# Ledger of designs, part 2: designed miniproteins, single chains, continued (5)

Each design is a single chain, and the fold is of that chain. pLDDT is the mean over its residues in the fold that is shown.

## One batch from the design tools (miniprotein)

Design m16036
Fold by ESMFold2-Fast:
Structure m16036 (fold): chain A 63 residues (1-63)
Amino acid sequence: MGLTDEEINEAMALIAFAVVKIEGKRENLSEEEIAERGLEFAETMPPEVAEKLKEIIEEWMKE
C-alpha cells in the first residue's frame, strides 16, 4: 500500500468529477454545464487536486 501524493490527488479529482457528473445527470445538465460546474468545484480544492480535475474535465470534453 503506497499511493503517492500525486496518485492521491488524481484519485480525489476523479471522485470529485464523478460526483459532479452524477449530480449533473440527475439535474439534466448539459455536458457543457457539467464541465463548468466541475471547474467551479475545482476552485474550492487544493491547487494540486484542482489542476488534476481541470485536466480530467478538459480531456472528457475533448472526446
Scores: mean pLDDT 81

Design m16037
Fold by ESMFold2-Fast:
Structure m16037 (fold): chain A 62 residues (1-62)
Amino acid sequence: GLREEQRAYVPTEEQRKLSREIAEELRKIGEGIDKGLELHKETGLPFSEALKIGLEENGVKG
């Protein structure tokens, strides 16, 4: 049952799953962008090329 601390909006199980999947995907994209930026700074690759490498290393396509 819901306790007083849990009286806020309660999503369905499907909504909770989708929220977690979205958060995980956003985390991967963020890590890929950070990696791409680092590669761009370290290697002098065009940012678009470095970003693609960073995203692919984190399981994100383009």
Scores: mean pLDDT 73

Design m16038
Fold by ESMFold2-Fast:
Structure m16038 (fold): chain A 62 residues (1-62)
Amino acid sequence: SKMAEEIAEKARRSLEWLGGVRAGIKSEEEFEALPEAEREALRRAFIEEVGVNPVTGEPIPA
């Protein structure tokens, strides 16, 4: 559904941002300047470290 797609996009964006902050990104402007591939790498690193499903927020076994 469209609503589920919007929720998934928001969740992905939030995880990218959290990964960025953890990696030392200091502003949203700096984060927006990153290539999509770099933001995706930050998201993956954050998920791997925290161990949560990016859609549901449920723990993923390490």
Scores: mean pLDDT 71

Design m16039
Fold by ESMFold2-Fast:
Structure m16039 (fold): chain A 100 residues (1-100)
Amino acid sequence: SLEEKIKIIKENVDRLEKEALETMDKYNAPEDFKKKVLEIIKKTREIIDEAEKASGPEAVKLLQKAASLVARVKRIIDYLKEGNFEAAKEIIDSALKELK
């Protein structure tokens, strides 16, 4: 159901935010990097909240957008773990441009 999908993605975002905060602290990410990652997570939560208020195809489209942002934050964190700060920043910049 749509309600079950929303519940699952909310739980995924909560786990991802915890992992992101722990990883950014462990790898000494700059303050600007941390703020931008947290902005993407905040915007992802806002899109999920919009999906809860929507119905039918609009809700599905919003959840697909939220899932895409979750995957991008995961990739940012994975690149940070690999020491590939430049690749992580490129994903951040791309995600923030799409969230305008």
Scores: mean pLDDT 89

Design m16040
Fold by ESMFold2-Fast:
Structure m16040 (fold): chain A 72 residues (1-72)
Amino acid sequence: MLQFTSSRGARVRISLPELTSEEEVRRQALRALDGIRAGKEVDIGGERTLRELVRLGEGDIDPASIETVVPP
């Protein structure tokens, strides 16, 4: 199990449209969590997915340590 993400922060880009389906939010959050653990930046749709990502990655991801990149 990889736990270095929460102590170093994660690169999360809110660049996709906000998801309205809770199933899609969960699916995207799981993909993002896997990407973060692999040391990659991830693209998500809105803060709903970010919150689910943080919830799923409890102990791996700290909301206060996340770096969010929003394209201009």
Scores: mean pLDDT 65

Design m16041
Fold by ESMFold2-Fast:
Structure m16041 (fold): chain A 63 residues (1-63)
Amino acid sequence: MNEAMGLAAAEAVRELGLSPETAARVVTLLAYHKASPAEVARATGVSVRTVSRVRRRIEEAKA
């Protein structure tokens, strides 16, 4: 779990231009807190589109 989360956070920084802190927060809320993309977007100020992309990366990294 932690390894896949770290990879997803690194790709969010690289592809989406998020800060490491913001990427880690988005990944944590999606993976550990099971928050919806809309709730994560509201909490972090990241767009719902970007949050949905991070969620897809988490699923890819988990596989």
Scores: mean pLDDT 74

Design m16042
Fold by ESMFold2-Fast:
Structure m16042 (fold): chain A 105 residues (1-105)
Amino acid sequence: KEEEVKKEREELTKKILEEMDKELEELKKKGAPKEELTRVLARGIADALLETTVLANRYEIEELEEKVRAGEASEEELKRLEALRADLEAEERVRAEEARRRALA
């Protein structure tokens, strides 16, 4: 699990950063100002952090659920599982709302 999570996070991060690098290269060819390049870089890093955090949270939920099933989870782990589930549900609602607004635009 631990090695699997690391590989998936590395692959996802690499993919997001490669797309960012391609966009930065195109902007540099067009002579874009430093401010524009900085915005693209910041967005790419934010996207990588968000997507890798979502992936890590999903794996943590699976691990915590396994401990709960085994009867090995602490009270702290139970609270963390509940918090992680709430965060994922909130993110899903935000993404659904953004998708709806985009479709109506």
Scores: mean pLDDT 77

Design m16043
Fold by ESMFold2-Fast:
Structure m16043 (fold): chain A 90 residues (1-90)
Amino acid sequence: SMEEELERLKKELEEMLAKVRAGEELDSSYAEPLLRAAELRDPELLALLEEIRRASPNLHAQLSLQALLAPSEAERQEILAQMEALRKKL
């Protein structure tokens, strides 16, 4: 069951990575798989999330994924503060 969930999420994240590399933005339907992958803290899923972050076409998408990857709440809050500062400059 858990192994099946990990394999499914891995395939979903690999598809997301391909889309992001093609210059597509991920729509809201991808939010749940991304959150679940981050929640599980599986090394392979975290590595795929980091690749999606690095390949993402805009800074807001990169920071959103970096917040999900953050190893602590303090680091997550710092990233969220950076995102808020960017919104105020745009």
Scores: mean pLDDT 78

Design m16044
Fold by ESMFold2-Fast:
Structure m16044 (fold): chain A 84 residues (1-84)
Amino acid sequence: DRARALLQAAIAGAEELAKKYPEVRDLLLQAAELARAALAGTPLEASVHLAGAIALVQEAGRKSGATEETEALAARLQEAQDLL
């Protein structure tokens, strides 16, 4: 469904940004793990995991200066959360 497709795209996007911005790699990979947990969990668990993933992506943008790319990723995660 659309939420699953958005989450899978967000996971791939976080992994690609982690390669491009090694200084925030751990934050982006942790966000990807939370997005994977959201795919596997209940709707309540998914909501908590996605809120955490969005916060980590936003922190990665603040630390790296890659705000346009991290804002796009956070928006995709937020759209997935809104569909749950």
Scores: mean pLDDT 85

Design m16045
Fold by ESMFold2-Fast:
Structure m16045 (fold): chain A 72 residues (1-72)
Amino acid sequence: DEYDKEFEKKLEKFIKNSSLKELEEALKTIKDRLEESKKTRNLPKTEVDEKYEKIIEKLEKKIEELKKKEEE
């Protein structure tokens, strides 16, 4: 819960201050790290994985919103 709130605040600030390219690079980096962790640990999904999935979803939604605004 504490990590979720802290991550959410940092994510919102990053989204507000970052360009579309920076958000896309951050999303790619997070996805790459998640995949590397899965390969290295070979463990079942944990609560940490679920939190990463939420972050990825929020980033993807914001990227789509920004892209739609620019294309409109």
Scores: mean pLDDT 70

Design m16046
Fold by ESMFold2-Fast:
Structure m16046 (fold): chain A 66 residues (1-66)
Amino acid sequence: MVDEFVERLRAAGLSDEDVEIARKMLEEGISPLQALDELITHYRARGDEEKAARVEALKAELEQQQ
């Protein structure tokens, strides 16, 4: 479960550091969609609009698959 989500993040072009943050969120009981929302918020707070857009695209894909 967690590993499958992690591989999707890597495929979307996220760094190992960002992938590790998402993995920890899932281990803490945060849902995949909620973890993606948190990542989008954090990337925008850092001014990393490109990564925020990639996470938004992944979220849209997961919404269609679930």
Scores: mean pLDDT 76

Design m16047
Fold by ESMFold2-Fast:
Structure m16047 (fold): chain A 92 residues (1-92)
Amino acid sequence: DVEAELLEAIRAGDTARLRRLVREKGVSGATLARLAEEVPLGPEQLVAVAEGLGEALLEKLEKAGVNVEEARELVEKELEELRRLAEELKKK
């Protein structure tokens, strides 16, 4: 059960495992949003989820034969801004 594995990673504070699970298992954004409502996600965990989701989406599109070069650049820019916001939240 992917949802149970995600909850375990969140509770353990294992952001690397969280990012990997989101990337590899193709978890939906709706599932991730529901989990965020049920368990408090820290800024680092939110970044890990966003990174995994972005990587999973780009990989899926590439496997479908879509040229994702421009989309990859946009995703990288959005993730960089999200990381900056997470660092600011950690200071408070």
Scores: mean pLDDT 74

Design m16048
Fold by ESMFold2-Fast:
Structure m16048 (fold): chain A 65 residues (1-65)
Amino acid sequence: SNKEEQKRILLASYLSLKEGKPFEEALEFVKSLSEKEREELLKELLANSTPELQEQILQQLKDIE
C-alpha cells in the first residue's frame, strides 16, 4: 500500500481521537496540510504515542477497513 496514504490515514485517526472530530473530517483536514505540516504532526503523534492511543487508533482503522 501507498506509504503516504497510510501516513494520512494514521494522522487523520490521531486528530479524530485528539479533537473528537469524525474521521472523514480529520482526513480531509490532513489532506489539506502541506508535507511539512504532516511531518510535524507525525512527530507529535510519535512523541505522544501511548499504548492506549495506539489501541484507539488501531480500533478506528479496523472499523474503516
Scores: mean pLDDT 78

Design m16049
Fold by ESMFold2-Fast:
Structure m16049 (fold): chain A 86 residues (1-86)
Amino acid sequence: SKLEKVKEKLREKLPEEVAEKIIEELDELLNAKTLEEAKEEAREIAKLLEEAGYTALAKQIKLKVDKAKNIEEVKKAVLDTLLKHI
């Protein structure tokens, strides 16, 4: 699945502790029930990426997430950006 490929890429590219923390936030994003909750989870993922040195990727996620109009657009923005650019 797309999610499993993202998890594999995160574990390949990031230190274990950082990868697992981002994966935890991804699971929270996938269970988000409001647009605001989904955006908050996505921004936390971006913050963790920025702290790990992936500043450009974090900024790209933030910009796409800010423009998202529904929960599915937030999920797609995060998962697609991570698949293409991590």
Scores: mean pLDDT 88

Design m16050
Fold by ESMFold2-Fast:
Structure m16050 (fold): chain A 97 residues (1-97)
Amino acid sequence: SAMAERYRKAAEKTRELAEQSPDPVRREAYRLFAESDELFAKAYEYIDQGKLVEAYKYLSEAYRKNAEGYRLLGRTEQADHFEKLADEYEKKAKELE
């Protein structure tokens, strides 16, 4: 998957930014964003395989990690938005089971 590869490369770059950050709050937020990118990569691998239940579960977890990172940065509106997306994909996964 081209999308899976892009998210894995994004995760690598974001982890580098995390490790280079002198701000412990930003470092942790970037770690969460890198974990989110890795979960998006997994989701797109499952989409390519036609495994939508697994894909939607990984998308939900990816959005939850994004929300955690934004909340840590005080970006409450962005965090709430991604939590809503996480809930929507969790519901879609359950509807397909």
Scores: mean pLDDT 90

Design m16051
Fold by ESMFold2-Fast:
Structure m16051 (fold): chain A 92 residues (1-92)
Amino acid sequence: SSEEIEKEVDELVKQLLQAIRDGNDEEAERILEKIKELAEDERMSHRGQLMTSASLSVLAIHASISRPGNEELIDKLIEASNFASELALEKA
């Protein structure tokens, strides 16, 4: 169900924030790829995709403040946020 996938994304977003705080870039990238996969799942609602995009944008801002030298991770967070918003526009 969309509710189950949205809950899984919420938990992964929390894990992604922790990986960013811990400086574990490999884990952050692994979690981010899983979030992208779930955002693309046919069961995900357009609202869930928009919320995913918003969460990833907030994480990109957090990473830019806490780890400004990690441009690759910041870029990947921005790209994933844009990916989720584009999916939402296609589904709306």
Scores: mean pLDDT 85

Design m16052
Fold by ESMFold2-Fast:
Structure m16052 (fold): chain A 81 residues (1-81)
Amino acid sequence: VQEEIDKIRALSSDPSAVPELAEALKHPSVEVRKEAVVALWTLAPQAPEAVEHLREATKHPDPVVASLARALLAAIEREFA
């Protein structure tokens, strides 16, 4: 689990890694899924595609992932308000 989390953190600085981070949202570990949501949020200013994946994450069947995605999207939207 820590190995996957470390990989996701490394990818959070690479806008081209957005598809790989979106795939990590399907990982069986809730910790890996949470880290993927945070990484997509970190990349949102550099990659509009990351925002789209965050919107899909708000519909995730795991309420922890869905709640985190909603909170992070609200933080982004607050900047435009």
Scores: mean pLDDT 75

Design m16053
Fold by ESMFold2-Fast:
Structure m16053 (fold): chain A 110 residues (1-110)
Amino acid sequence: SPQEIADELIAFVNEAIDRLLALADKEDPETRSLLYRLVAELGHFVDEIRAAREAGDYDAVIETVKKLIEFLEEFKKKYGDKLSPEAQAVIDELIERLKEFLERLEKEKG
């Protein structure tokens, strides 16, 4: 169902937030600041997706996920070279998995 896909997506993004926070603790102050900014923005997107899901508004879930993918792609373009290979891998995995969730959500939307 769209609800189950949205719940799975929220859990996945929260796991990525935890991974990025663990990486941030090991980084220099400049890279740590970038990862904290990324985590804060991911948290805002999770809150928006959760609110839309609670309202049963799966059109809003889909649009927020599209914006999250665009945000991550632009973040990677601007800051990717300043991030560790491990942090870059988390962002790449986020983009790939969010695109898969988006396709699943669009197919389940009647």
Scores: mean pLDDT 89

Design m16054
Fold by ESMFold2-Fast:
Structure m16054 (fold): chain A 89 residues (1-89)
Amino acid sequence: VPRSVALVATPSARALAERIAAELRAAGVDATVRVAPSFEAAEALAAALSAAGEADVAYALEALPDGTLLVQVFRDGQPVGPPVELPAE
């Protein structure tokens, strides 16, 4: 598992990102939450944080109106696969 994680959330996903960060911290992972005004801005910030070595893995997060969480994973400034939709409340 990564030692450090950055969760970059749009305002709609912030509460969920804080919850995920709390679970990661409980599991011994250093987790930080950042807020970006849009998913595009969240992707740019997640890429920058992972490229700078401020996080081993960074996630861009947006909560969609249907209750789905849109997630893009970044490592070393690069996206890891396509954006994925995960079920959320």
Scores: mean pLDDT 80

Design m16055
Fold by ESMFold2-Fast:
Structure m16055 (fold): chain A 72 residues (1-72)
Amino acid sequence: KKKEEELLKIARAHLTRMQRALEEGKYDEAIEHAEKAIEYIKSLKNPTPEQKELLARAQELLDIARERKASA
């Protein structure tokens, strides 16, 4: 309940920082934030469809960050 709300808040904060790091070309930092967001979302026992969609988005952004790092 309250713990799940805190986990989602932390996950969303990491996704925001990840997006900023990508814009700044800080791909290692972006990867770290994306991985943290994924960990927090995966710790939810019964994720809602919206939370599963958020996980899919976090994984997509992680792949983008890894791809950009590989080509940098």
Scores: mean pLDDT 80

Design m16056
Fold by ESMFold2-Fast:
Structure m16056 (fold): chain A 95 residues (1-95)
Amino acid sequence: SESLAVAKAVGRTIRLIGMALDGASDEELFEEAKESAKELIEQGHREEAYTLLKNSAILAKQEGREDLVEEIIKYTEKEFGPEVAKKVKEYLEKL
């Protein structure tokens, strides 16, 4: 279900925001997002994993962490391919 996939993706994004508000470093947030995305992919939840990685890249850009944005884009390319990674990068450049 699209609605269920969106709800789960939002829940994981809220968890990452909660960790950030609780004082987690950007590096800790990235590692948690990467691990969560990997587990989602392994469970067949590719759409949720994509949404989590995209939201993580947006947060990294808003924090001025270009290094983390590049690492998230590289991980997205590895898991979803270069076309998907390019679309995420183009979206971030328009923010």
Scores: mean pLDDT 75

Design m16057
Fold by ESMFold2-Fast:
Structure m16057 (fold): chain A 122 residues (1-122)
Amino acid sequence: DEAQELVKKAKKELEKRVEEAGNELARASAEILTKAGDAGPEAVRAAEAAIAQAEALLEEMKRVVKDTVSKAEKAKSLEEVKKIVNEGKKKVEELREQLQKLISDATAAMDAALAAAKAAAA
């Protein structure tokens, strides 16, 4: 059954994208928090706020994956499965781009705060 096989492949692919995003966030969070700690308490608060926003985006990605798989499993035609899967993939990609931008912006902000703190200490 082409529809069932497509759903299984889509589930595996989407779950892998969430896992990759989670691993990226975990690595970035550790780096951001380390730099923030060296930059001072206001940088730590800003870093924690940015990480919380990124975690919310990751949870939204997980929700989109679950919703997409559930809808695709209930679909009655291969065409409907393809449409649901494609819409789900697009939403996951949009959320991942938002997550990556948030991580990038937070990392740049912490680098700037750390540089300013080091300059003030010198």
Scores: mean pLDDT 89

Design m16058
Fold by ESMFold2-Fast:
Structure m16058 (fold): chain A 91 residues (1-91)
Amino acid sequence: VEVSPGIHRIEKLTLYVADTEEAKKLAEEIKKTLQEAAPELEIEVEVYPSGEEALKKAYKLLEEGKADYAFGINNEEGEVVIAVAVVLKKP
C-alpha cells in the first residue's frame, strides 16, 4: 500500500471517530497504515457519539487555528464516520 507523497508534510493527525464498531475498525486500519508509512507521525484517536459530531469537532479546530486542514471520511452509503484534523509541519 502506497501512501500519498504529502504525508511527510504532516506533523500530527487526529481522528475523531463515530461510536460504532465499523467506524472504530476503519480508524484502526487508517492508523496502522499511516504509522507503517510514517512511523514518526503523531496520530491521536478520539471517539464521539456520531460522525456528524466528530466532523463539528474537526471543523471547530480549523476555525480556531488549531488545525491546518479538516475533512470527513464517509462510508459507502455517504455517511460521515470519521473526521480528520491535520496539523502541518512549520516551514
Scores: mean pLDDT 79

Design m16059
Fold by ESMFold2-Fast:
Structure m16059 (fold): chain A 77 residues (1-77)
Amino acid sequence: MKRLVLLEVRAEELDAEAIAAVIASHGGRLLGYRRLPNGSYLVAAEVPEDTDLDALVADLERVAGVEVLARGVAEPA
């Protein structure tokens, strides 16, 4: 099963290809991203339900050069 993950990230320039590659390395897929009024970005991704979100966040910060400000998982409707 897969789940929706929402990440708020800060970056001067968002490298969407690097973010997509990191998410794919965890078995997931980048769904999209948008800039927020505060200057951060909301990133939406679909990942396996058993994904280690701490490892995903660490890889995003290390490889994509972003700061992860918040993370959430959408509950099933």
Scores: mean pLDDT 81

Design m16060
Fold by ESMFold2-Fast:
Structure m16060 (fold): chain A 77 residues (1-77)
Amino acid sequence: MNVIEELVKAGISRELAEEMLAEVERRAAEQGYSPEAIIAAAREVAEEYVKRGLLTREQAETFVRLVEEAARLLAGE
């Protein structure tokens, strides 16, 4: 799955999508890089970007869902 392309389809710029995914990876790595840590980081990052006015709530929900799907695939689930 190309998470960046799906985020772009949801109206999130490629640069913003790449920045958000890098931040999720950084935070998840600090927590041992588990699927649970990745999903928790995705929720935190999405919420912060909504508060900063850079994402709508719908875009944030799409971001979290796509990251959850990617994390589960990475874990072999």
Scores: mean pLDDT 81

Design m16061
Fold by ESMFold2-Fast:
Structure m16061 (fold): chain A 69 residues (1-69)
Amino acid sequence: SKEAEELASKAGEHLTRAVQAALEGRWDEADRHLAEADSYITELAKIDPELAARLQAARDGVRAFLERV
């Protein structure tokens, strides 16, 4: 659905922004983007749980990356 596509796009953009912020040492911004991605993934899970699960895996990878420092 269009709603699922929009939520997935927003979640993906925030995950990308979280990685970029972390690479620049801006941990507060990285954490905020990760939290926003989590919010979009939670909403996506209500309408497309399979797509949400794939984004949750990507989010977990980003979280693990942030924990390296």
Scores: mean pLDDT 85

Design m16062
Fold by ESMFold2-Fast:
Order: structure tokens, then C-alpha cells, then sequence
Structure m16062 (fold): chain A 93 residues (1-93)
């Protein structure tokens, strides 16, 4: 699906960030996608989450000191996806 392609693209773009320790893991359910982001030591998941501007239907939670779980609708349009990607990249600055 297009949503799968977009979230896999997001994982690849986030892997380029100096704040990200490992390529993010994307898991697809029936209605949702989950993106697990592992940050480098010293970068707090809660600080990154506090900077996120998420579109409606998206959520983020700290699952560890340096791990974020982003939950997203499985299907997403390109405009909403670009807003999400921009927000996450800005929060990682």
C-alpha cells in the first residue's frame, strides 16, 4: 500500500539523522503502523516527543529513556505524511 511505502521512506530518512542510533523499525497492523525510533545515548525520548507537532490520528509515546513509539494510521495521504516527516525531523534537531 502507499502508506507502507511512505512509512518505510520515513524510516530511511530518520536513519540519516545524527540523533538516531539505528534504522527505525516499522511494524504494520491491520489499521495502524508503528514506528520504533531508537535515539542516541543522551537524547531523551520525552524531550523529542515534547517538540512533536503530530497530525490528527497520530500519537507518540516514550517506551524507554531513548526510545519512541510513534503510532500512525496505516493509510496516509502524502500531504499528511510530509507534515509528519517535517515535524519528526525538526524535533530531532
Amino acid sequence: SRGRELYERMAAELAKSPSVAEPPVVTFGEETAQIRITLKPGIKATEVISKLELPAGFSAEAIGDNEILLTAPRDVDEETFEALLKSVLAALE
Scores: mean pLDDT 86

Design m16063
Fold by ESMFold2-Fast:
Structure m16063 (fold): chain A 74 residues (1-74)
Amino acid sequence: MVIDPSKAKLGEGTPSAEELARSVREALERSPEGETFARMALAIATLDPDKERSQAYIEALKEVAPEAAKGVKL
């Protein structure tokens, strides 16, 4: 049971949507398991307590990993 989850990230301590998308894009190009990494990143984005940031992350990830994003339903 989570008592104090990490929340409210303004992009200082946590990667920005663009940085996250870049990391996922690199993983997809570098390794055959990149799609798994993309799905994990999408799951993290959907768990983000900030809806606006969650949407930004998901949209950025959809651009770099559209196949992984097709499996994600919110």
Scores: mean pLDDT 65

Design m16064
Fold by ESMFold2-Fast:
Structure m16064 (fold): chain A 77 residues (1-77)
Amino acid sequence: MRDNAIQALQANQQAFGDFVALGDALGVRELALQEINKAALKVSEASDTQSAEELTKLLKELLKKGKEAVKKAAEAK
C-alpha cells in the first residue's frame, strides 16, 4: 500500500474495531469484515491520486455506507 493509504487506515483503526463489534452484536460479523476489507481496498486504489486527508474522508464515507448495509442485512434476517 502507498504510505498515505497506510496512514489513513492506521488513523481509523478504532473505527474498524467499532464496526466489527457492531457486526458481531448484530450477528453479521462476516459481513462487517467484508465491508471493512472493501473499504480498505478502495482506499488503497485511490491512494495513487488522493492525499492522506482525502483518503480518510473516503474511508469514513465507505464505512458509513457499510454500516448501513450491515444494519439492513441484520434486519432482513
Scores: mean pLDDT 75

Design m16065
Fold by ESMFold2-Fast:
Structure m16065 (fold): chain A 88 residues (1-88)
Amino acid sequence: MEKIAELEKEIDEISKQIDKLVRDFLEGKITFEEAKKQLDELHKKRLALYDEMIAATTDPELKAQLERDKANFERNYEALRKELEKVS
């Protein structure tokens, strides 16, 4: 389905933007407060795109996998945020 492929590309783009913000913060190019605000906004958008993908599929196995992927992104982001706070 074309819509799912487009949503996957958007999620990948957001993940790359998150990685860049983390690098910029660790290199001292932006403040923790600036990084935190942008990271939180990007992560929220990524979760919303996962919700759209879950809604767009009728395959129960794919739905279950997307729900697991969403939960993994939430856990990984919480861990990342905590680590960034330690070095701020």
Scores: mean pLDDT 82

Design m16066
Fold by ESMFold2-Fast:
Structure m16066 (fold): chain A 57 residues (1-57)
Amino acid sequence: IVEEIEKEIKKLLEEKGIEAELVVTEDNRIAIITKEKELSEELQEEISKIIKELRKK
């Protein structure tokens, strides 16, 4: 499940031209680290939706 979520989020970020690293925290949360660009609230909401959809499986 976590690997699938990570893959989908990475794909979304690549499509938007954002370079970022994904880190899974101890609480099973995904942290996104980016050097140049902060994630907009809208993009964070899209990421949250991906996590919710994949957790349904």
Scores: mean pLDDT 66

Design m16067
Fold by ESMFold2-Fast:
Structure m16067 (fold): chain A 92 residues (1-92)
Amino acid sequence: MVEEYLERARKLLEEKLAKANVSFEHLSEREREEIIAARALELALRDGAPRSVINELLSRLLGVPVGTVNRLRSNEELEALYAEQLAKRAAA
């Protein structure tokens, strides 16, 4: 399921970048991973994906182990950071 959302996000991002005349070549591998993970997370939330899928995508977006995400997601600060990241990526 995680791989499915990452692939859907990659395709949508490639279409959007092509229309905006922006190239993936100008982004670092980590920047590409972050953008794709953020878009995949947005798609997973819209679909009502399981918490395990959401936490795995947050792990990829934040660059931290999924066990850390599981702990931090019970914390209001991480929920706020997560909402901020989604808002920033939706605006881009």
Scores: mean pLDDT 70

Design m16068
Fold by ESMFold2-Fast:
Structure m16068 (fold): chain A 72 residues (1-72)
Amino acid sequence: DDVVVTATVTEVTSTSATVELTAENKSDEEKTLEIPLQVRDSKGNVGTARVTVTVPAGGSTTETVTLELKPP
């Protein structure tokens, strides 16, 4: 397991969710990842996004993504 991805929801409103992604690359090679995100709130609203991150060898990258929440 060369890359560890952690996703944390930091803020939710009635129309949006903010997610902080941290990708840590423990390999000796640069990695490019395409990360699908889906957030669902307590009312059934859904937001989706696709995020591309490039993580340097032996390093980490943090990206903040805001998703629009839409009714089901």
Scores: mean pLDDT 80

Design m16069
Fold by ESMFold2-Fast:
Structure m16069 (fold): chain A 91 residues (1-91)
Amino acid sequence: MKYRALFLRVNEDGSLELIGEAVIELTEEEIDLVKIQGALNPELSDAAIEKFGADLAAQLNEELLEKAPALAEAAKKLGAKIGDVVALHRL
């Protein structure tokens, strides 16, 4: 499934700043992983969804970067890191 991925930095005040965006393809398993990881920090995920009108959001961690290679590659190219947020728009 194709998604527009927005990579967001969490500022010191908790506000979200856009780092960059990419179009990526995610499997159903990778989408389920994003949903699970988003549920671990619902306040941050909900804030990203509301501010950017996304379908899904999650904070980047080691598990997402290891198990979702297309997302990890886009994050690396855009300078996103562990602790940053990804917000996904379904295309």
Scores: mean pLDDT 86

Design m16070
Fold by ESMFold2-Fast:
Structure m16070 (fold): chain A 82 residues (1-82)
Amino acid sequence: EQLDLQGIKAVEAYIATDDPDATLERIREAARSAGLEVKSVTVLPAPPDEAAARALLDALRPVAAANRAKGIATIAPVQAAP
């Protein structure tokens, strides 16, 4: 099926997890394995609950759409704090 990842050469990451450093390391390793550049990284506080996590992901929808038009994949690992 049409995964519109053709032409993607870079990723932009928005990290909102309990361990942002470990999350960033995994993203960098995965990007290197796939031949993708990590173009930018934004670290955000881990959301306190699922509703806050959902709101953050919704706020990133227009960013992801704009990045897709530029050949950039948006990665947003968002996890509610335990």
Scores: mean pLDDT 77

